# Designs tried in a protein design run: designed miniproteins, single chains, continued (5). Part 105

Each design is a single chain, and the fold is of that chain. pLDDT is the mean over its residues in the fold that is shown.

## One batch from the design tools (miniprotein)

Design m19640
Fold by ESMFold2-Fast:
Structure m19640 (fold): chain A 73 residues (1-73)
Amino acid sequence: SLEEQRKRIEEMAEQLRRSIDILNAHYNVSEEQRQKWYEAHERLVEEMKRRLVSPAELTQRANDFLNELIAEL
C-alpha cells in the first residue's frame, strides 16, 4: 500500500538521520558540513516520498547517501 511505502521511507529516513548524528559525534564534523548533510538528507527524503520509491531503490539510495557521507569525512 502507499501507506506502507511511506512508512518504509520514513523508517529509512530516521536510520540515515541517526547515521549523520553518529558521524557528527565521532568525527567532529564542522557545522558547515553538518548543515549540508542535514539539507541533503531532507531533499533525499522529500524526493523518495514524492516518487514512492520501491524497497530496492530505497535501499540503493540509502547506501549511496551513506557512501557519500563517508567519502566527505
Scores: mean pLDDT 83

Design m19641
Fold by ESMFold2-Fast:
Structure m19641 (fold): chain A 95 residues (1-95)
Amino acid sequence: SFQDNLEELEKELNRIVAKDPSLTPTAEEILKLLRELGKLDPDLATIVAQEATKTAKEALKLIDEGNFKEARNLIEMMLGSVAVALAVEKVVQRK
């Protein structure tokens, strides 16, 4: 379900924020936008949440390797991807 995938992503983002608290606003925005996407298209939101979870796991591995710069870049790119998906879906749903 979308909720199960959202909870998995939130768990991984919380792990990242615990290691790099500067990412807290970005992680909160990702979850907010994804919840909005889930109200418009839960199937698309599930796919986006699954891809975001994969990216979050990659970022966590980079943090564990000491590569905080690349990890931050991945999480910022994740925010951008979720924002684009929501913006596109808002246009589609209005037609």
Scores: mean pLDDT 88

Design m19642
Fold by ESMFold2-Fast:
Structure m19642 (fold): chain A 80 residues (1-80)
Amino acid sequence: MLSPEELQRFIDDLTDVLTSAADRYLDEEQKKIVQEAVELLRKGDIEGAIRLLETVKSDNPSLKGLLDTVIGLLRRALEL
């Protein structure tokens, strides 16, 4: 299981990945949702971040796969 410090580093890594993917693959409206989710992750509101990420709309299969993976990892972290 991840310690609280390891969880925070994991969240920081995920926020970097999400921000980079959003900048590359999303329009401005969808990027705003990802930015809000990133802010929630930085505050430790993992549940709120998951809910926002689930609302992100994209037809890009790489981004969809990345979002599904990130949401799955966050759900596992929430149960720690």
Scores: mean pLDDT 78

Design m19643
Fold by ESMFold2-Fast:
Structure m19643 (fold): chain A 74 residues (1-74)
Amino acid sequence: SAEEEFERLIEELERLAEETEDPELKAQIEKSVKSARELLEQIKKLPEEERERVLRTMTLLLRHELARFKEMIE
């Protein structure tokens, strides 16, 4: 599901934060994780149809953010 995919991306961001040695980058990733989790809680309050649509859009944005952080580490 889109929700499971979104949660998986949050978990990947959390792992990335744990693996990074840069304190500033770690803080940025942790902030992103917190924002994504807060957003997921709000999305879960939406009607099922709207929830699926919003999750699909937010999953694409979160994937882009994850890719950007990975690039910054390499």
Scores: mean pLDDT 84

Design m19644
Fold by ESMFold2-Fast:
Structure m19644 (fold): chain A 93 residues (1-93)
Amino acid sequence: MINELKKLGDELAKLLEEAGLTSYAQAIRDLVNELIEAIKNGDKKTAARKAIQLSFLGLAAAVELYLQGREELADKVIELTLKIMKIADELLK
């Protein structure tokens, strides 16, 4: 499941990078790495905080894409963000 979390995080970051949202893409990569490290260290509180930060960042990026008229891409960003959150929740149990 950590490998799936990394894969979805990389997919989300790549979509944002291709959309020209380079700062969002880098921040997602950093948060995914920090989330994975917290999970591996058994730091559930830090992992939960990083997952929340990741969800807000993904949703903020989707808002930017909606404002650009890129609705299908925004919907895909939301979908990937929600999938990442579900896997993070499962790994924190």
Scores: mean pLDDT 86

Design m19645
Fold by ESMFold2-Fast:
Structure m19645 (fold): chain A 95 residues (1-95)
Amino acid sequence: DALEEFLNSLPEEEREQFLGLLEGLKSVERPKKFSDEELEEAKKLLESMSKEKQVELYRALYDLLTSKKSQAEIAKELGISVSTLRKLNEYLLRE
């Protein structure tokens, strides 16, 4: 599990911070910005990524949620578009 590997790589305090941020975002009812088809495409893209790339994606999400990096910087580092990053983030925050 890429999420578990990422969490295990963090100090306990940072792991608790990340999980708290994810729980907070998941508990808020937000309008669905992307269609079921677009979120399914994001899921397939995530599943097609290597475990190493999936861990990088979770690290990037943490950096975004803690305001350490912008969406543009993260998208560039991952080699994806900002639109693709937004879809992946919505998928991860709902699952």
Scores: mean pLDDT 76

Design m19646
Fold by ESMFold2-Fast:
Structure m19646 (fold): chain A 130 residues (1-130)
Amino acid sequence: SLLEKIAEEVKKLVDEFIKIANELLSRITDPEKKAEVQKNIDKIKATVDEIVEMLKNYENLTEEDVRKLEKLMNDFDYYASKVLKILREELKDDEEAQKKIDEMGKLVSRASSLLRFAIDSIKFEIEKKK
């Protein structure tokens, strides 16, 4: 289905984001900042895995599940924004790293757009059944 394809695409975009983030983690010298980035990466993984499972089960989702997806999407955006902010600040003098962080920002924007479309599509189908 379209929603299953969206779930797969979101997973691919997020996996690429995490891959770049892990590469850039090796360039961070502050151990507290490095740990904070890792913590937010772990939260992104957990949040996206839950979103992907819910989207694969879209036919059985309730209005309560849609509210949960909205919260999970907001959590994903928040954790991703924290990763990007720390990487930009810690690697401010690394021009190559800044270009990679810009690409990470594009991956997040694309993933968020796909998730918004998926959530809106699920809302429409639930309303249609009323």
Scores: mean pLDDT 90

Design m19647
Fold by ESMFold2-Fast:
Structure m19647 (fold): chain A 98 residues (1-98)
Amino acid sequence: SDSQKFSRDFFNDNIVNSRSQDQQKQWKDSIKKGDPVGPFRSIMTRFKQQYQKRTGKSISSDDFTQGGNVIKDQFTKFMGIKISDDQFNQSIQQSMSD
């Protein structure tokens, strides 16, 4: 779907292709301390901002959660980690309020 494509393109363009070693190091350091929520929250906040920039519209909570599921799959694969449903829900709730 267009929404799923947008979420995948966002992750590839802003996370994978950004090649920010400093950002990836910060995320790895957070994950080593047992906190994947912080890194995922920062990605979701950027996703929300990028959606608003590209569409001129605020993302709905439902679309944000659906996009977050796509981004979670890509992020967990990219970092080689797991994120629980509770950690996912916490990250979505916190990033939506940012």
Scores: mean pLDDT 82

Design m19648
Fold by ESMFold2-Fast:
Structure m19648 (fold): chain A 75 residues (1-75)
Amino acid sequence: MDEVRRRAEDLARKATEHKNKGLEAAKKGDWETAREHIEKAAELSREFALTLGASPEVAERSRDDVYEELTKQAK
């Protein structure tokens, strides 16, 4: 359980950092950096869901939801 728990916490933290960096880059007009961080946040969210035992369908939805939300906020 320690490995799963620590991995989930690490993924959640990294996802949050990438979300924040992506939105900051978007505010500065750096769309290339914003897109990179948004894509990273979405993928980390998918991995986080899978790590917690979510189905592939739920994990994919989580990734898509994060990507859509951040892309709308950035653009």
Scores: mean pLDDT 81

Design m19649
Fold by ESMFold2-Fast:
Structure m19649 (fold): chain A 86 residues (1-86)
Amino acid sequence: RLARRRALRAAVVDEIARTYKRLYGKELSDELREALLKFFPFALLLPDKVMAEVLGISVGTARRLKEAVNLLPRTPAVRELEALER
């Protein structure tokens, strides 16, 4: 169900944005959030340099974004998306 997967990806990206703001005091740009929605989930599995190139961000931002994802709370939306990917 494409609409459900898109809604789950949006919820997970919102959770990543909240975690990033909590850790680094900076908000993700709307442009970066749209890029994450487009290339999620595989973009987060790429090496930092390749992820930075794909998302149009610095290598430092890519590294911090991966940190935020690793520290992401396992909310119901995150668990449901993980179940769909397994």
Scores: mean pLDDT 71

Design m19650
Fold by ESMFold2-Fast:
Structure m19650 (fold): chain A 83 residues (1-83)
Amino acid sequence: SKEKAEREKFIQDIIDQLVDIVLNLPHKQPEKRIEVLAKYFEALLSSIPKSELDKVREAVLAQVPKELHPTVEESFRRALEKL
């Protein structure tokens, strides 16, 4: 349906924003990266249905280098605790 396509586009736009933030974050210290990313994830994920959060996490992980996965996973975990 048109509504389903619009929802999928909205979720994809959020995924693209999260990937961009992860890849272009200027902080070099791991804990600071996690802290800042968790705040961005909290802000952007608050507009996504809880049922879609796993899909968003997996899509972000698929589009970032494997060495960043621990940072992304911990940032997601902290953000989800606030949602």
Scores: mean pLDDT 83

Design m19651
Fold by ESMFold2-Fast:
Structure m19651 (fold): chain A 75 residues (1-75)
Amino acid sequence: MAQQEENAEKALRIGKNLLDKGLYEEAARVFKAVLDGFPDTKYAPEAARGLSEAYEKLGQTDEAERWRKLADELA
């Protein structure tokens, strides 16, 4: 458990940093990697929210809504 939580937290921080820098496509890739690799961690809902925000910034509203709904279901 500890290794999964630690890795998920580090990846989530990277995604948030990319989002803050306006690197939305890279942020989306990192958040998606958290969801694919660490779906059962407490960071998965935050990654889904970050992915939704990244897609919103990219103008991909359908994808943004999809990931927002997943975030709501996980949290």
Scores: mean pLDDT 80

Design m19652
Fold by ESMFold2-Fast:
Structure m19652 (fold): chain A 69 residues (1-69)
Amino acid sequence: MEDTPEALKQALLELREQVEEAMAEHADNADVQELLEMALEFAEAPEEEQQEVLEKMLEEMRRKRAEKA
């Protein structure tokens, strides 16, 4: 079943678009640099590990945003 990895790609595209918007709006914030670094690591990670890396990144970013907000 390839629906699972395809759904993950779809979610990644959606997230990427939101990250681009946040990058433009919060370029002055150090968090933006950290988000970019995480995105690069995710893109370089093997496809098998990307799902686990993505989940960890989303949780970590969510935690940081909640702490600052």
Scores: mean pLDDT 65

Design m19653
Fold by ESMFold2-Fast:
Structure m19653 (fold): chain A 73 residues (1-73)
Amino acid sequence: SRARAVAEAARTAVADGYSPEHVARMVGVALRSLGASDEFVEETRERVLKAGEDAEKIAEIAYEAAEEVLRRR
C-alpha cells in the first residue's frame, strides 16, 4: 500500500543514518504528495522529531499519518 511505502522509506532513511530533521522533511513531502494539509504535515513532522532515531517508531508514525490522509479521500 502507499502508506506502507511511506513507512518503509522512513524506516530505511533512519537506518541509513539520515538526521531526524531530514527524515521529518522526507515524510512531510510524501504526505503532501498524498494530499495532506500543511497543518497535518507540520503536526506529523513534530511527532517524527520527538521519536528521535527510533526507526520503528518513526515508521509507525509515518504509516498512521499516510493512512489517515488516504482515509480522508
Scores: mean pLDDT 84

Design m19654
Fold by ESMFold2-Fast:
Structure m19654 (fold): chain A 70 residues (1-70)
Amino acid sequence: SAALAGVTVPGVSVEEARRAAEEVRAADPRVLHAEAIQLPDGSTAVVVAAESAEAARAAARRIEELLRQA
């Protein structure tokens, strides 16, 4: 079964978040899907689906790290 993890980042566009999610998905074969969505408060959320909860959390953390450098 797939596991889900999410991260919410302020001050980042959906396009920037989508690129970071695609980079992490390309680097980690355990990641099955990643999606970025803009929230009503102007922040961006990224949701990751992976083969395990540990993989999903690791991918979400890596996405957050990449977006904090931008």
Scores: mean pLDDT 82

Design m19655
Fold by ESMFold2-Fast:
Structure m19655 (fold): chain A 83 residues (1-83)
Amino acid sequence: SASELQAQKDLGVVLGALKPEERLQAAELIKSGDLDALTSTFPLNSQQRASAAYLIQYAKENPAGFNQLLQDYLSAERQQLSA
């Protein structure tokens, strides 16, 4: 769907701006819906903050879909770090 494709893109924008060891914490903050905690913890620019806000809404409305996107991202990251 268009919303899933946008969420996949926004997840790459937010998590890609962070170090590998920070990504799980950022994902949990997104799942919690706490944009203020996320932006206070990580130095996100205005575009990355907009992407994070979209992801918070997506995760709230589609928690299973968000968890699938997150697992796919982290699996790809683990393969990249192991290569």
Scores: mean pLDDT 84

Design m19656
Fold by ESMFold2-Fast:
Structure m19656 (fold): chain A 98 residues (1-98)
Amino acid sequence: MDREAEAREAAEAAAENLERAAEALEAGDYHKAVLLTVAAEILLAEALNLSEDPEVRELLEEALRLAREGMEAFDAGDVESAVELLREAAELARRAAE
């Protein structure tokens, strides 16, 4: 279905942005990491609006939750946990894209 194809494309783009955000955090480019994570959250929300598949929706909701928890960890000064959470979110978004 066209909507499910668009949801997968948005989920794949979100996964790429989340992985790049984790890399930016490891490099100390915190401004870039925040912008990439915000872009990924918008893409995950778009994918959730497009998808009617309950399994895909569950993966997207969990990815969005982990992306938010990653930013909360970063705000608390825990960059290591933020990187781990953003990478886990990226993996779930990638699974939603398949």
Scores: mean pLDDT 89

Design m19657
Fold by ESMFold2-Fast:
Structure m19657 (fold): chain A 88 residues (1-88)
Amino acid sequence: MPVKVIVVDDNRETLEKVLEKIKELLKDVVIERNTATVLVVSGTSDKSLAEIKKEITKDVKLNYAILPDNTLLLFSPSQVAEAIALAK
């Protein structure tokens, strides 16, 4: 199933760790955006968004929202405003 993961954090090491975890969880990975604070990755997975969220948040404490079109939003508490803008 097609999956999109959006990650918003001002800590680059956290973004890099999450990206590596996403590469382990998703197939056919495409990095759509990779900036200092925002990572957008698409791919395919047999896992639910809840399972993908659980695996990522095992190593990193991030808030989450499940968006339409099988999209998972992960964000640090300091980045709530940017996360809301990306959820549109």
Scores: mean pLDDT 81

Design m19658
Fold by ESMFold2-Fast:
Parts: C-alpha cells; sequence; structure tokens
Structure m19658 (fold): chain A 93 residues (1-93)
C-alpha cells in the first residue's frame, strides 16, 4: 500500500497540471493518500500542508485566492516535485 499510495500522490499532482483545484480538496486527497501510506492521521495532515507549501515555494502551485490553487508548472516539474516529496515521505516512515 505504501508504494501504491505514493504513486497515487505523484499521479494526483501530475494530472492536476494546468487545473485550478480547491485547497481543501487537494489537502484532503493528500491526507487520505498519506494515511494509506501508513502515516498517522495527525502527521498525514501536517505533511499534506507541508507538501502544498513546498509546491507553492517551488512555483508548481500558485495561490489564486485563499480557497483555490492553480497548477502553473509543467508536467515534468510536477513529476520531479512529486518524486522529491515521495522521497521525503519515505524517510519519515
Amino acid sequence: SLEEALEKIKQTLVNAVGQVVPRVVLLGTLTKLLQEAGVSPEEARRLAEEIVEELIRKGILEEVDENNLKFVGSKEEAEKAAEELVRKVREKI
């Protein structure tokens, strides 16, 4: 389930490229996938928030408003960012 959950995180980020997504939906999806990967509910929520902030910092996500995020990076940039985040999650588990 860990490898499957991490692959789903990667696919979620890559498939959202060019789309506007509600922040709450992205956070909820990532939190559920992290729990499937074996992360506790509290830690999964914290890591999901860290993932979103890291993607904003890298310029993959742009804050359109308080409630919505836009994927402005390329699919290659999203994939590389997802792979780096997957490595960080594996190190914590």
Scores: mean pLDDT 79

Design m19659
Fold by ESMFold2-Fast:
Structure m19659 (fold): chain A 66 residues (1-66)
Amino acid sequence: MPPLDLTGLSPEEARAAIEELVAWIRAHSDDPGVHALADVLLHEARTGSEEGIRRAAERLQALAAA
């Protein structure tokens, strides 16, 4: 799993890190429910505020760890 540490990152860099994590989840899971949830969280990170980015990252890390 690529390391996801958002400390010191700009919103643009944080979104790039989230996109890399989503790509990793898609490559590592064949579960369509996992893919659908990752897509929803990626959309939240792309369209959300800085709080939305942080919450999406936390949820994606939990999904990747499961």
Scores: mean pLDDT 76

Design m19660
Fold by ESMFold2-Fast:
Structure m19660 (fold): chain A 100 residues (1-100)
Amino acid sequence: SEEEKKRIQEIIESDPELYALKLLSQAGRAFISEDIPTALELLKKALPVLDMSTIIAFLQKTLEETTNPRVRELLQRLIEAAKKGKDALLATLERLLAEG
């Protein structure tokens, strides 16, 4: 709704880090529900604000919470990219989004 968009914008303007953490939480739920395009897009939006240790910890926790072998393989690939740095993870996310 328009009210939801306005509230989201107000959160972005007041606290970018808290908003980015909410995007990570939403991305985790999307990975578990196998909504991969949404999960990747939310993770990409959170990436500029958060440090890599936070991103890696999030990906590892999400991996522990999923049983789907395809999603697990994807998360392992994202963790490998994340360990190489923010630019490597961003490039991997952009490639995966272009393929979906």
Scores: mean pLDDT 85

Design m19661
Fold by ESMFold2-Fast:
Structure m19661 (fold): chain A 72 residues (1-72)
Amino acid sequence: SEEKRKLAEEILKLKKNNEPVVVLSAKTSGLPQEEVDELRKELEKEGIYVVELDSEEEKEEIQKEIEKLIEE
């Protein structure tokens, strides 16, 4: 989808600029939402951009969009 491509472009842009980015999957991590929220806050305090995804499927789709952008 266009939203997933946009997110992939942002992640790739951050990586190319040597800006740290972390992708979290709350639904597939097995962690309580409170722990995911705490981890996000800690990472953001260190200047790390955090992307939260609903599922492994969304993570796979984002990864495919990133791979497509790298090939272009």
Scores: mean pLDDT 70

Design m19662
Fold by ESMFold2-Fast:
Structure m19662 (fold): chain A 73 residues (1-73)
Amino acid sequence: MVDPEALELDIQASLYYMRSSVYRLISQRSTDPEKSQQYLKLSQEYEKRADELGREATRLAEEAGSLDLIGRV
């Protein structure tokens, strides 16, 4: 069963993954070792946030399948 709230969280997770990829590229292009490391950490933080949002989306979808009151369209 597809929950609209879960779908919205999946879209948000995708946007955070895109930002993570951008920061990773900036890190690889940086000639300053300290800035490179800072952008790498930022990339990892956005990737972690994307994983959290994706997990929340999965949780809502599973709960919608278990409880008829959740995800009713």
Scores: mean pLDDT 75

Design m19663
Fold by ESMFold2-Fast:
Structure m19663 (fold): chain A 83 residues (1-83)
Amino acid sequence: DFTEEDLPEEVREKLREIEEKMKELAKSFPLSMPMAEVMARIFEELGLEEAAKAVLEGARNGKPLEGLEKATKIIIEKIKKEL
């Protein structure tokens, strides 16, 4: 039950900033690239190396949703620590 609406406003604002950066970075990648690889490269560009690893490991193991959930938790925890 991971919903964006359940997060503190400060965390949601930081997530919006990350989403905006992700949108700009996503424009630089070819449409033929797998989604998990695109997301991992975007996270690496943003300095979110642990989230990038989680996405790639999930995709590699045939569990892309599990990888995305783990990456999202890593990002949220990092934002909470830096606020």
Scores: mean pLDDT 72

Design m19664
Fold by ESMFold2-Fast:
Structure m19664 (fold): chain A 72 residues (1-72)
Amino acid sequence: MVHTVELDADLAKSLGLKDGDVLKVEEIIDTAGGAIAKVKHKGKIVNIPISKELGKKIKPGDFVRVKVVGEA
């Protein structure tokens, strides 16, 4: 399944991600205020901060599509 993750332009740039990128989820890590999706992009592990609710719906082996929001 493909899930949409929303990232602001600055965060997307810092992670090396672009609008429309589709990334395979390697792992989900729960945090106190949310979750982190560990994805593999161009041979590198990237940590994407996501909401706690989205972290409950995404499973390892799923895909996330990046949507850049704000002043992209």
Scores: mean pLDDT 79

Design m19665
Fold by ESMFold2-Fast:
Structure m19665 (fold): chain A 55 residues (1-55)
Amino acid sequence: KYTFEVTNEKGEKITVEASSGEELRKEIAEKMPPGTYTVKVVIDGVEIEVEVKVE
């Protein structure tokens, strides 16, 4: 599993563990209100940042 840092539009940060981007998106959509989230993960020392929109 990977550890993802999820930041909401208010700048609040939460940590989510998921095995894939699909699992992460489902976890965010099921547990978080609709909005725009910034997702950060470090894989093999490389920082990846992606914006995720929950409808």
Scores: mean pLDDT 75

Design m19666
Fold by ESMFold2-Fast:
Structure m19666 (fold): chain A 83 residues (1-83)
Amino acid sequence: GVTRAIGEALRLIGLALDVELDPADEAAKAELLALGEELAAEFPDNAAIQAALAALRAAVETGDTAALVEAARALARAYLTAS
């Protein structure tokens, strides 16, 4: 329900903030990507969620912390909208 979706969105944002505070935290980046992939798998046909996940993967691969935080926020918004 909406309450669960809010909790998962807050987890995405929390992990993104951990990466913003410590961009060298590879464990936080891995947890964020894994959570993003799990949540996006619930909505395989949702273009906004899949686009946000693709942006998150690209940001992790390039080491762009600002893009990672933006992609995580986009994924959280899309997940809340779909839920």
Scores: mean pLDDT 84

Design m19667
Fold by ESMFold2-Fast:
Structure m19667 (fold): chain A 66 residues (1-66)
Amino acid sequence: AADAEAARHIERAGRLYAEARSLFQKGVEAYKKGDFETAEKYFEEGQRLLAEGDRHLARANALIAA
């Protein structure tokens, strides 16, 4: 049962990391266009998603180690 729960957390982390990467790329494009306010918002959202993904990965690791 723990393996199935861990797998779901790993999948969620992967999706969050992919979304964060996309947001970071959009932030870079906004920055290159001189839209610094939009760039900052994308970078901040990307950082939040990375942190959420890290929490899911930590939970998966805890479940596998148990």
Scores: mean pLDDT 87

Design m19668
Fold by ESMFold2-Fast:
Structure m19668 (fold): chain A 119 residues (1-119)
Amino acid sequence: DKYKAFYSKALSLLHHRPDLHAPAVNTVVQGLQEVGITDPALPQKLSALVSLMRETNPVALTTDDFIKRASEAVGLPGAVVILLRDAILLALLVLNGDTEAKPILDSHLASLVSAIKNA
């Protein structure tokens, strides 16, 4: 499963490559700006999400408990948090040279427009 392999690799990068955390946040912020999302608080919210993701056991990142805690911490709906979590993980892969993750990242960022408008 290509997506499971990408997810496993992204989680490894999240924990072992702290040098990529700020570049990943910047990649997601830039991509969101390109689709018309210009919230000035977004870089701080994404940095808080990355910190929470790094402190969380990798197998717990898909749990309702994690999504609820992350939603409360960053002040965004759970559906938006899921897409932002996945966008950060995909951005880590792109920065690591896994260019096949870029179209998936772009698709997730486009989906965020609909999720934010429906929140």
Scores: mean pLDDT 80

Design m19669
Fold by ESMFold2-Fast:
Structure m19669 (fold): chain A 93 residues (1-93)
Amino acid sequence: DIEELEKVRELLKKAKKALEKGDIEKAIEYLKEAKELLEKLAKKSKYSDFLKKMAKELEEAIEAAEKGDIEKALTILDELIGLLEGLIEKLKE
């Protein structure tokens, strides 16, 4: 669980850097990969509802990026990275 959540966090950070550089296609690719991992994790996790909510918010970030609303996509990404880091810390306790 923790290792897979850390992989999602890494993908979100890579997507953020790609958006900041204007590599929109690459950013969307990272976001879609992160969403797929979150959906797979949600199926077997005690945090299923939380992970499903994150996947839905990530879908909104993908849609914003595809429409060229980079500011909205970055805002959602920062929120999701923070939420994911908080979950990872809680699981390490």
Scores: mean pLDDT 84

Design m19670
Fold by ESMFold2-Fast:
Structure m19670 (fold): chain A 85 residues (1-85)
Amino acid sequence: AEELIKKIKELLEEVEKLAREVIELDPSLLKEAIALILQAIGLEFELEKLLSKKEPLDLDKVKELLERAEELLERAKKLLEKAKA
């Protein structure tokens, strides 16, 4: 469970890093890059809400956040490829 949480945080940090590289390479993609950063912040906030509950950790919800973080990273990678073109 803790390893999944760590993985989600690492994926979201990578999304923010790639989005910043996009802004540096192609300022015309600023709006798209900022949207990715805001979505990453939103997922981090959802993760912290799950962790703050006094209930047993809902592993299905953690897995869903992991899948959403992975999808967001793929979107960030595609945007970076577009910025390099």
Scores: mean pLDDT 83

Design m19671
Fold by ESMFold2-Fast:
Structure m19671 (fold): chain A 77 residues (1-77)
Amino acid sequence: SSMEEEELRRLGEEIRELAVRLQQTRDRKDVERLEAVMKEAARLVAKMKGASEEELQRAIEQTERIAKELLEQLEKE
């Protein structure tokens, strides 16, 4: 669907903007926002591709791992 393609583009732009913001702010709240948008994008991609629940779960787990690594980097003094 063209609407789903437009939504995916919007989410991709939001992820880029949040990543830039996070580099400037180093705020845990911006990591949480980035994780939420990345999970939304993963769910939309899975829906568009007809991915299995197992494939979606792996994508969500990878997103959670990325967010955890970002939080750990922020916690290092």
Scores: mean pLDDT 84

Design m19672
Fold by ESMFold2-Fast:
Structure m19672 (fold): chain A 61 residues (1-61)
Amino acid sequence: GAARAARLRAEAEERLATQPDHPSIQVARAVAASLRAIGDALQAGIAEGDLSKVADAVAVY
């Protein structure tokens, strides 16, 4: 269920915080940040009724 998914995510974030200096972890964080920015642009585009902002965000990625 959703509760189990949330728990696993919290555990993964704790493990990531424990080993922040590993290069692959830094890359994973950068990718996650980029995907989050695209998600935020999508929500903004839907709220404004204009998805062109999502296309702009994806083009920058």
Scores: mean pLDDT 66

Design m19673
Fold by ESMFold2-Fast:
Structure m19673 (fold): chain A 75 residues (1-75)
Amino acid sequence: GQRSEEELIKAMIKVFKSNIDALRKRGYPQEKIDKIEEAVKETEEALRQGDIKAAQEHALKAQELLGEAMKELMG
């Protein structure tokens, strides 16, 4: 079945928070984690306002920052 955009973004936020916890456990720098958490927070705030477009844009930023963190840990 098709999931609503809001439910999809909520699922993404849950995954982001799990990945942030994993980064902390691996000793990833807190200043870089703070930037990822800010993007996740902006996503949650946009969802609370009903701004799905803004929530999608902030979620993409959080995903990009998490991708960069994983790439740093791979190298």
Scores: mean pLDDT 84

